Designed miniproteins, single chains, continued (5). Designs and how they scored, part 48

Each design is a single chain, and the fold is of that chain. pLDDT is the mean over its residues in the fold that is shown.

## One batch from the design tools (miniprotein)

Design m17765
Fold by ESMFold2-Fast:
Structure m17765 (fold): chain A 94 residues (1-94)
Amino acid sequence: AVEEAREAAKKGDVDTAVINAKAALDAGDYEGAAEVLEEVIKLDPNNGRAWALLAKALLKLGRYEEAIEYAEKAKKLGATDVAEKLIEEAEKKL
């Protein structure tokens, strides 16, 4: 999953990169998913789903302040419900 996401990001295939990064995240590869999603947001900075998935990966890695920052960005880009839940979960850990 993470290798497919990484190759898709290198080709500029944002949709495939996001799908495979989510699969890596669901499999517990939080570090690999975060690295791919950081490349995705460089290619498509208005992709609210990518920002929300990156925030979730950061939350799983214990990077709570960064998770809140990136979830707030996802919320501004329309991923409101997912972002609000991530912010609430991260704030409870601070």
Scores: mean pLDDT 83

Design m17766
Fold by ESMFold2-Fast:
Structure m17766 (fold): chain A 83 residues (1-83)
Amino acid sequence: MSVEEVRRLVEEGIRALDAGNYEEATRLFKEAAEKAIELDTPEAAALLVGALLYAVGLSLDTGDKEIEKMIKEVVKHLKELKA
């Protein structure tokens, strides 16, 4: 596991999100969150936070509730991993 693996998952997730594949984006961002938590590095955390901020911006611009649902699912998963 590496920061590069987290970067790959984040980039794939953003591509899925831009394509409107919200279920795939959710899966990829959850996997990125799991790997970022395991690495416990500032670099991995920054990649995940950046991806979530991008998703928030897209949700605000589009008003798409599926993007908001995806963000909530990823954040919930992240909190469960930290518990």
Scores: mean pLDDT 82

Design m17767
Fold by ESMFold2-Fast:
Structure m17767 (fold): chain A 66 residues (1-66)
Amino acid sequence: SLGEEIKKLVEELKEALKKKDEKKALEISRQLDRLGTLAVIQGDDESAALASEANKEVKEKFPELK
């Protein structure tokens, strides 16, 4: 499901952030942005919020990737 995909990517993003892997964090962030937008369109507010929160963390941790 979309929610399961988003949850999986959020966990992978947390690991990338922990390891300071900017390239991987950016790649996962882009995937979460796309899936989060889809979740909004489908009315899955919970999954959309999860993706949005994860992406906000990336922007705060790596300002150059904005």
Scores: mean pLDDT 79

Design m17769
Fold by ESMFold2-Fast:
Structure m17769 (fold): chain A 103 residues (1-103)
Amino acid sequence: NIEEEVKKKLAELEKLKQKLLENLDSDPRNLYTREEIEELYEMKKIAIRLIAEGVDPDLVEEAMMLYNVAKYLGDEELAEQAREALRNAAPRSVLDELHSRIK
């Protein structure tokens, strides 16, 4: 049951998000602000829904990977473009172009 699995995954994701937010001030290795954690988990929820709706999981994972790499590099423009690509279920050609901007 796809609906039941999606609900379970979203609940698990919410639990992980809350745990991360609760430990935000105590984790000196955390490179994310509260706002960035909220944005990241919003994208993860979108990814789960898109896969359930029949979007290619490989494309969803590639967009998520591009977002995470862009955030790690401090490239906020690339991060926003990766986020938009995920939201719009962009084709592989768009993701390949974004990936080419990473050194």
Scores: mean pLDDT 78

Design m17770
Fold by ESMFold2-Fast:
Structure m17770 (fold): chain A 55 residues (1-55)
Amino acid sequence: MSKEELVEEALELVRRGHSEEVFEEIEAGLRKNLESMPKEELEKVIETLKTAWSL
């Protein structure tokens, strides 16, 4: 996956764990933070979120 695709996947996973109102408030700041992360750190964040939200 490209870095842009990883950022979008991480945002989608965070969105699932928050209300729409809360996500809208944090989305811009979170996007900037994710875009500043190295690709390998983004992959770890995504894996952690997937594990946290798994059944």
Scores: mean pLDDT 75

Design m17771
Fold by ESMFold2-Fast:
Structure m17771 (fold): chain A 55 residues (1-55)
Amino acid sequence: APTPAQVDAVIDALSAMSGVPRETVRRYLAGELQVSEEERNRIDAVLARVASGQP
């Protein structure tokens, strides 16, 4: 499992790239349902771009 420091760094990057608050990104990564479909789509799009090498 990733360390807390690694998780925090990912949350910071995803928040900055998606415009979703850090706390909301953290909840999304923790599997909590306190994330709107729009916020989820924004985070997912950022994750897809990062995974594809940021085209």
Scores: mean pLDDT 73

Design m17772
Fold by ESMFold2-Fast:
Structure m17772 (fold): chain A 77 residues (1-77)
Amino acid sequence: MEEEAVKALNEAGEALSRGDPEKAIEYAQKAIELAPDNPRIVASAYALIGLAYKKLGDPEKAQEAFRRAREAASKLP
């Protein structure tokens, strides 16, 4: 599961780099579903979702995603 979550995170980042924020959100959400108890993966996934919503012009959803990313990051050692 963690291996598949990391792959999904990489695909989310690639989707953002090629200008496909909707696919980036889809892949990042998949990463959270595959590894919901891994704070590093969850924090990275929400950060990517926040960046994707900024590109889509939805600042409120972007801020909520960044808040969840910071919350998950607070659980990192």
Scores: mean pLDDT 84

Design m17773
Fold by ESMFold2-Fast:
Structure m17773 (fold): chain A 58 residues (1-58)
Amino acid sequence: MLELDEEEIEKLEKEYMEQGYSPERARLMAELVVEVKVKKEKGIPLSESELRAYESIK
């Protein structure tokens, strides 16, 4: 797995929880968004579900 920025994940998790998502859902969404960001920076291909999640959350 890619090395993920825990501080960025925690920040996004809080934002999703404020939007009404459960802690479990918010955590998964935060991890996915951070992974997408890291993959884009490294030039790693994104799946369609990753792209969809990222586009809907920005």
Scores: mean pLDDT 73

Design m17775
Fold by ESMFold2-Fast:
Structure m17775 (fold): chain A 56 residues (1-56)
Amino acid sequence: SELDLLIRLAQRDLGLSAAEVRALPSMSDAELRALAERHGVPVSGLRALRETLLSL
């Protein structure tokens, strides 16, 4: 499925766990910023991924 592909790509490219990717649609902007800082990735990237997951 598209969801499974997005999870695998996020794990590979952003270092997120599958659980973290699945939690993205329910996260606030503050939670996204904290996650982005923990993984050393741009918060804009996580926000874009969240929007993609919400559109599936």
Scores: mean pLDDT 85

Design m17776
Fold by ESMFold2-Fast:
Structure m17776 (fold): chain A 74 residues (1-74)
Amino acid sequence: MKRVLAAAALRYGKQALENGDYETAIKWFEYAAEIAKDVDPKLAGEAYRLLAQSYEKMGDTEKAEEWKKKADEL
């Protein structure tokens, strides 16, 4: 089910983020957001916030602000 896949992707992304692997974290959070956006707005919002956090840690403030805005719009 899409919701289960999104939740799993969030877990893998959080693990990568904790390990300092921001590029891998971003890929997992993008995957989670893509799956969740049509089925679970709460999971999509969590993925958007984690994307913003990951981009901030990489120094990409523009993308971080874009994802924060998307999370706030949910």
Scores: mean pLDDT 82

Design m17777
Fold by ESMFold2-Fast:
Structure m17777 (fold): chain A 77 residues (1-77)
Amino acid sequence: SAAIDRAIEAALEYAEKHLSEEEVEELRKELEANRDNLTLEQAALMLGQVALAEARDAGASDEEALAIAEATRAAAL
């Protein structure tokens, strides 16, 4: 699924900015191992959570960050 692929990619790209290389590699292995068990709804939620975190890191208000996250999640469904 394109949404699942994008969710894993987005989560790993965000993790690379905040976690060590070793922690990112462990997360990558965990996400790939559980890929077939990830639902479209879970993937959409992950995309929304990454978008929320990135918006906050960029200085968006909580209201703006939540709106971006909701729009991102909805677009993935």
Scores: mean pLDDT 84

Design m17778
Fold by ESMFold2-Fast:
Structure m17778 (fold): chain A 60 residues (1-60)
Amino acid sequence: SSVEESLRQAADQGSPTSLAQLGEILAKQGKYKEAAKWGKQAASLDPRYKPLADEMEKKA
């Protein structure tokens, strides 16, 4: 398998809580574009994080 496929597999199996946590940390640092990216990833895995992702995107 390619490196890209391996990374995609890991992302699909990643903890949405951990992804949301990373987004929050980045947002506190003012890195809203990166925060929104990780927040949207978390929301794609768990809809509970959609409001958080949307809020981060509005600030990006």
Scores: mean pLDDT 71

Design m17779
Fold by ESMFold2-Fast:
Structure m17779 (fold): chain A 65 residues (1-65)
Amino acid sequence: SMDTILALMKKELGMSDEELEEIRRLVEEGRYEEAKRIIKKRLLQLGFSEEEAERKANSAVEALK
């Protein structure tokens, strides 16, 4: 479920409740590229490479659908 993936993102990526609710809203509205951008930005801040951040963000958005 979306709630399970968002809970994992909170725990593993340290994302705020506000950021997670924005991601939920964007996904529910079909705004997948914007949701991916937020997730990717966080992964880059955590020290993931550009390639790894892109791959992980894409997988996360697909899991949220």
Scores: mean pLDDT 88

Design m17780
Fold by ESMFold2-Fast:
Structure m17780 (fold): chain A 68 residues (1-68)
Amino acid sequence: MEELVEEARKAIEAGDVPAAAQSLRRLYEEHPDDPRVKEALELVRKAAQTGNIDAVREAMREAVELLK
């Protein structure tokens, strides 16, 4: 889990939203019953629905903080 969280964090810092989303998706596939992972993905999904890339980046940062 920590490795995928770190990959997501690095992708967010690099501005690579697709890479961050891929890492978070892999976390969900490996830990589908983890409520923190579900909450993290839901935050990103809701931000993505706004169409605002800055909101998506902020939600992704919050998601990786939840997974610490």
Scores: mean pLDDT 75

Design m17781
Fold by ESMFold2-Fast:
Structure m17781 (fold): chain A 55 residues (1-55)
Amino acid sequence: SLKEEILKLIDEIKRLVQEAREAYAAGDTERYEELQKKINELMKKISELFKKLFG
């Protein structure tokens, strides 16, 4: 279902956010920026799915 897809994407983002925090703490700017791009991409997908679900 659309709701299940959204929940899976949220879980993926939570994992990537944790990895991004670890990269930032380690001073790995390149990894941090890469992870932020991935997070932003998944956030866009969630936004699109919410629009389909709610109007």
Scores: mean pLDDT 85

Design m17783
Fold by ESMFold2-Fast:
Structure m17783 (fold): chain A 55 residues (1-55)
Amino acid sequence: SLEKARELIKEYEKSKDPSQEEKLKTLRNAVRRYEASGGLVDEKSLEKEIEKAKK
């Protein structure tokens, strides 16, 4: 999940689409929380944000 989140962040940064800015911010926050927790607590939260971003 972390690797997929990082790929989505990279795609949104490259596209420079204003409509993706909020999704980019949310994904960055989810990745930060996931890394801070060591991946055990925020895995489902990260997956949920990835799913929302792909919509």
Scores: mean pLDDT 72

Design m17784
Fold by ESMFold2-Fast:
Structure m17784 (fold): chain A 85 residues (1-85)
Amino acid sequence: MEELLERALEAARRAEAALAAGDLEAALAATEELLRAATEALGESHPLVITALAALGQLHKALGDEEKAKEYLERARAAKAAHDA
């Protein structure tokens, strides 16, 4: 668990650096790694997972992938509903 959480935090830092550089492709890759590690460490309904899903939705929208953007935003809403239940 600690190792997965460490990977999630490292991926989050890389995503932040990529966004600061304007590298949407690198930000996407880092945020996908964050989602995977955070889901494994914390579960699908954790706030960090919800944040990663929402960020992936916005990144895919910025890259022109409307279908994936919709999928990630729907997953973020479902995860938030499960967390709030």
Scores: mean pLDDT 83

Design m17785
Fold by ESMFold2-Fast:
Formats: C-alpha cells, sequence, structure tokens
Structure m17785 (fold): chain A 66 residues (1-66)
C-alpha cells in the first residue's frame, strides 16, 4: 500500500542524516498545503492519499540526492 511504501522509505531515511536534512523543506511544504486545504485538520481520504504520494516522491528524491 502507499502507506507501507512511505513507512519503508521513512525507515531508510532515518538511517541517513543527509536524507533527513533534505526532507525538511519538503515536509514543511506538505504540512503547509495540508493546512491550507483543511484548516480544521479534516482531510478527505483522497487528500490524505495525495499527500502520501507527494511525501513518497519527496523521500525518493532525497534518497537519490544523498
Amino acid sequence: SLREEVDRLGQEARKNPEVQRRLGPALRELSREAREKSPLGKLSKEEIEEMLRRLLEAMKEALAAA
């Protein structure tokens, strides 16, 4: 599943401090967008899935750049 892929890459990211540093800006941007889409913190399943896809891509980019 998408969440399992995010969890797997998240484990790999935690092993590399450089990857963690590179992920910071992407995580901040995703949090900002999530807040703008739902100020009350209630995202739809579709919105959550889209955020997870973007997080997954950010993790892949950070791992490739490190």
Scores: mean pLDDT 75

Design m17786
Fold by ESMFold2-Fast:
Structure m17786 (fold): chain A 73 residues (1-73)
Amino acid sequence: APSPEQQKKLEELRKKLLELINEIARAMLEGLLAKLNGDEEAYKKYFELLEEKEKKEKEILEERKKLVEEIKK
């Protein structure tokens, strides 16, 4: 079974992921709206922001994966 410290870390990572997913969804929506309005500069800005947030998501998912693998040992 995971330790109390591992459980707390998993919950913290889950909350960070949820917040980041909400930010990604917002950026996607605003990027799509900018594209529909023909605002190429705004679209590029939101696309770059989305790429940065997706990179952060992958980092958090990798931390979670490592922690889950440690719990399973």
Scores: mean pLDDT 82

Design m17787
Fold by ESMFold2-Fast:
Structure m17787 (fold): chain A 78 residues (1-78)
Amino acid sequence: SMEQLQADAERARKGAEEALKDLRYMVENADQLDPVLLVNRAVAAEIIATAAYFLDPEAKPLLDEAVKLSRELGEKLA
């Protein structure tokens, strides 16, 4: 149903927003955190943001931010 798809899209969007809040904090504090945890959280954020984008194209900014933060994290851990 359309109501179910809309509900799924909203849950995915909220999940992506929360994952990105956490990832922003973690990237800013990357020197204080476990590198394996950082990489796992960045990958999870991209997966969640990608799911949100597939359910609703208007969530593209969340996916773009997840990719940007993952790139910034990669540079800090290099």
Scores: mean pLDDT 86

Design m17788
Fold by ESMFold2-Fast:
Structure m17788 (fold): chain A 69 residues (1-69)
Amino acid sequence: MREEAERLFREGLELYKQGKYDEAIDLFRQAIELDPSLRKEALRQLGVIYAKKGDLERAIQLIREARAL
C-alpha cells in the first residue's frame, strides 16, 4: 500500500507538470487515502494546483490545512 501511494503521488506530480490539473488532483487524493502520511505534502501540492487554476480561496485553505499538520 505505501509503495502504491508513493507511485500515485509521483504520477500526480508528472500530470501537474503536463498541465493535467484535474487528473493530478485525483491522484493526490487517492495517495492520501492509501497513505495518510503523505497528506501534508499532497495538500501543499493541491494548494499549488488550485492556485494555477485560479481558485485562490481554495488554494489558501489547502495551504493552511497543510501547515496545521
Scores: mean pLDDT 83

Design m17789
Fold by ESMFold2-Fast:
Structure m17789 (fold): chain A 107 residues (1-107)
Amino acid sequence: MEKHREEALEHIRRAKEALKKGDNESAIEHLEKAREHFEKAKEEAERRGDRRSAEEAREAVEAVEEAIEAVKEGDNELALRILELILRGDAPMAILEAAVHRTVKRL
């Protein structure tokens, strides 16, 4: 769990730096790796019956997927905000921010 979570957070930091440089391709590559590490953390928590840690990892996966979508749409400001919230341990807020943005965009 801890090892995969730390690896994921490191990729989130690298994605944030890539976005600041306008390197969206590199940012997506790092976000894909972060997603994979959070998925492994979720799987390990589920095997241990650690429901709380599994839910936290699931929320982190969803937040990273929202960041990937934001980058693909060219919304680097939204992507950066999502990544900042993940780094602060607030994946639920990151998911909410992305959902609100999608609702406004689709209107």
Scores: mean pLDDT 84

Design m17790
Fold by ESMFold2-Fast:
Structure m17790 (fold): chain A 80 residues (1-80)
Amino acid sequence: VPKIVSYTVTVEVGEDETVVTVTATFEDGSTATLTVVVKGGDKDVTVKVDKEKAIVTVTGGGVTKSIRLEPNSTKTVTLE
């Protein structure tokens, strides 16, 4: 998988859900979008992006999940 050159993280905290959107641009010019829905309306959401491995790690609602971003992909993941 190509390395991530740049990324944007948006976190929208709601009462019932927190929505994390990560948009990444890879070194080959391709992009990927990842949406992570954290159930339970948790304000304590941590997002870590590993540019070398193209892995996004999201911690929220007592759960930690690591997701590999594929070039030219759009993924949605729910944390419960």
Scores: mean pLDDT 78

Design m17791
Fold by ESMFold2-Fast:
Structure m17791 (fold): chain A 73 residues (1-73)
Amino acid sequence: SKEIVEKYNARLAELAPAYEAALAAGDEEARAEVLRRMLEIAEEALEEAKKAGDERLVKLLTGAIEEIRAALA
């Protein structure tokens, strides 16, 4: 589960410059693309957490997914 968290955080960190650039430019399409990629990363991490039986991480990632979906709506 620690490895899942570390991989998840590393993948999100790679997207941070693109997200910041989209926000600075007011580029809603670019922002939505980054959020969709974040959603894919969170969904992949959720499946790994479910297979690992990490109920706490499943709950955390489910919350993250709901927040990203709300931001895309």
Scores: mean pLDDT 87

Design m17792
Fold by ESMFold2-Fast:
Structure m17792 (fold): chain A 70 residues (1-70)
Amino acid sequence: KVEELLERMRKLVEEIKANKDDPFKITELVIEIARLQKELERLGVSDETLEEANKLFKEAQKIVKEALAK
């Protein structure tokens, strides 16, 4: 369950990387990553798992911000 949520987040980050030229698509994807991060927080997972989720979310945010700054 927890690993499935992390794997989903990883796949969404890769999808953002593949769709950097579509600002609407990557914005939707980062919102989905944020929702998955909140789900992990709600499940009360370990600090290590939350740190992994936070790194994935920050990576996605950075890509989206860079794409939108053009």
Scores: mean pLDDT 81

Design m17793
Fold by ESMFold2-Fast:
Structure m17793 (fold): chain A 108 residues (1-108)
Amino acid sequence: AEAAVREAVAAFLDRAIEALREVQASVPDLRDPAQPPSEAGREEARRALARVYAEARAAVDASLPPDVAAAVREEMNRALARIANLLEQGASVAEVIAAAEALKAEIA
């Protein structure tokens, strides 16, 4: 069910955006969009994303049929890779949040 995959991936992106906003609020250097994040700030963002991914994966595996869960995991992995790659390239957390919001809009 394509609709179920879209809904689950959108929910994952919402949680990822929320987690990144929480990290940005708690880490002062991540609040300046003109500065690349510090390595410590990037590590906090990576940990937040890894936690959200693990929680989303567990929820998907518990609630969806195995084939649908596999499709959701593939799309979540692609979205996470795009978000993580932006952080590794020195994008601000604000830019990463904007990219995640754009991905969510693309899925809808």
Scores: mean pLDDT 80

Design m17794
Fold by ESMFold2-Fast:
Structure m17794 (fold): chain A 98 residues (1-98)
Amino acid sequence: APPSMEEQWEATLAEIEAEARALGVPEEVIEHLARLGREGFEELKKAGASREQVELFAAGFRAIMRAAADRLAAGVPEEDVIAEVEASVRQLLRTILA
């Protein structure tokens, strides 16, 4: 049986968290990513988003995480990266739900 949208998102978020840890992202930043991912998924669910919209969010969220890892590796402060991630996730949600 195909997984539910919730099960698919939980698996995706776990994969993104694991990739972030493998890339050396600090746990504090990973905690912010996990919170934003959960909140973003709840907003998509509340808006009646399709599976395709959830998949777009997953792809965009993974790209945001990878960009954050690159910024941290370049020596950008964690607080600035967290702010950039929050802004990027908000913009991603606005784009998908437009």
Scores: mean pLDDT 87

Design m17795
Fold by ESMFold2-Fast:
Structure m17795 (fold): chain A 69 residues (1-69)
Amino acid sequence: SSMNQQRIEEAERLTVEAGEAFGRGDVEGAIRLLEEALRTLQSGDPSDPRIQQQIEEVQRLLAQLRETA
């Protein structure tokens, strides 16, 4: 659906911003942006495999950053 596509695009944008924050040494900001990306995807249709795939990718990035503490 167009709403799921918009959520995926928003989550991808937030993930890019998280990468930029991490590159600047802002781990806290990167985590916050990835948490926002996850919330955006979770507000979508959970039966959409594209939403499920993006949730898995964001969760993997969040786990990696949290382990860097």
Scores: mean pLDDT 86

Design m17796
Fold by ESMFold2-Fast:
Structure m17796 (fold): chain A 59 residues (1-59)
Amino acid sequence: DLIKTLSTLPGEVATAVGMILDGLSDKVIIDNLMASYGLSREEAEYIVEKAKKIVEELK
């Protein structure tokens, strides 16, 4: 299960949260996660969505 595998990688989620807080666009964050962590686009998109949920909860 791809989603289950991604949920065990907290460093990638933490990085995405930081980039969202820095005001970077979704496209830039996705491209950066793909380049830095070797993720597929779908994996990076999933991580960005998880990070957005975390950011909203921190408000």
Scores: mean pLDDT 75

Design m17797
Fold by ESMFold2-Fast:
Structure m17797 (fold): chain A 66 residues (1-66)
Amino acid sequence: MEELERLGQRALEAARAGDADAAEAYLREGEPLMVQYGVQQGMDPQEIRAGIERAIEALRRHAEAV
């Protein structure tokens, strides 16, 4: 949990700084932990991965707009 919070915060900070690649890298680093946690909560791993891809797209667009 704490590591996911840290990675999420770093991804947001990277996006705000205009670093789309760093923002994506932090979300990718957290992906295995998000999938593991989500499956334990009854979520489909495919839906979790789709959510991560949408978040990456949103953060990259935000970074590119800076």
Scores: mean pLDDT 80

Design m17798
Fold by ESMFold2-Fast:
Structure m17798 (fold): chain A 63 residues (1-63)
Amino acid sequence: SLAKKKLELVNEILELMDKLLEKGLESFGLSEEEFQELLLEFAKLPDSLENLEKEKEELKKLL
């Protein structure tokens, strides 16, 4: 149950990151690969459920 909740949150975070990537490419004038590397470095996924939920909320604010 706990592991399943973590997986669901991670998947939701990844979907939000994909949306930001698409939006960011046009805004920043970066290549897809360059922006993906930047995004992955910036958005290192935390291990705890509490921190995952917080990161999801922060990503939603950026959209």
Scores: mean pLDDT 67

Design m17799
Fold by ESMFold2-Fast:
Structure m17799 (fold): chain A 76 residues (1-76)
Amino acid sequence: MTVSVDIELEPGADSLEVRIQVENLLKEIPGVKFVNLRSLPGRLRGYVDVDDVVDLEETQRRIESIPGVRRARVSR
């Protein structure tokens, strides 16, 4: 399934470095097939293609643990 990802960045965070860390984290999760994230001012947005068994709440928590991430939302 395709899920939407919306990530709010901390003020002054490097959006490119945070995007690289988020993409690497997502690619390590079994059942993640495709990641497409784009940088916007103070935000990363995009979508991830995942198997239906992937835990979206756990995925959201893991993204929020990345330095420079203020808040993350992963939704269908």
Scores: mean pLDDT 82

Design m17800
Fold by ESMFold2-Fast:
Structure m17800 (fold): chain A 69 residues (1-69)
Amino acid sequence: EDLPPEFLEALHTDPRLQRLVDLLVNTDLSVSAIAREVGFKSQRTFSRWFRRVVGVSPSEFRRLARGSR
């Protein structure tokens, strides 16, 4: 819903963000497992970063994206 245009642009230019979104949408991996997969040491640090870039938490993004699938 409140996805900034900058997020959509970042999806096309940032391969880490592309991989993150793919893992959130197309797998049942926990948010902590995804955080580790893309190089974050903790789910907390990852969630803070993700909210800054995307505007919503990783868990909230997964819920929204799955509703669109």
Scores: mean pLDDT 72

Design m17801
Fold by ESMFold2-Fast:
Structure m17801 (fold): chain A 56 residues (1-56)
Amino acid sequence: MEKELQEGKETVAKLKAEGVEVTLPIAKDAPPEVKEKARELAEELGLTLVEGEAAR
């Protein structure tokens, strides 16, 4: 997982440099623990956390 996180950070940085916005969607009704972990992951990878309805 750590190597995947490092590669993820590099990939996200390259995508942002090319003008691609990378988002992490989370259900508005997700448990607080899930929201907290998603927020930490988004911050670590440089993703934009988006709360909304889950896609079917």
Scores: mean pLDDT 70

Design m17802
Fold by ESMFold2-Fast:
Structure m17802 (fold): chain A 55 residues (1-55)
Amino acid sequence: SEAKRQKLLELQEKIIKGLDELIEFASKYSKEHAEELEKVKKEIEKEMQEEIEKT
């Protein structure tokens, strides 16, 4: 379970970093799209946190 938790944490870090880069890029052209991506980020963070707690 520790190995699975470690992989999940690494995956979370990569996904969140990618989303942050996309949000930064989108914010240069569209506030609306950046806000939608921020909502997606919060949803993904919540889902991944729940999976970490279950593992």
Scores: mean pLDDT 83

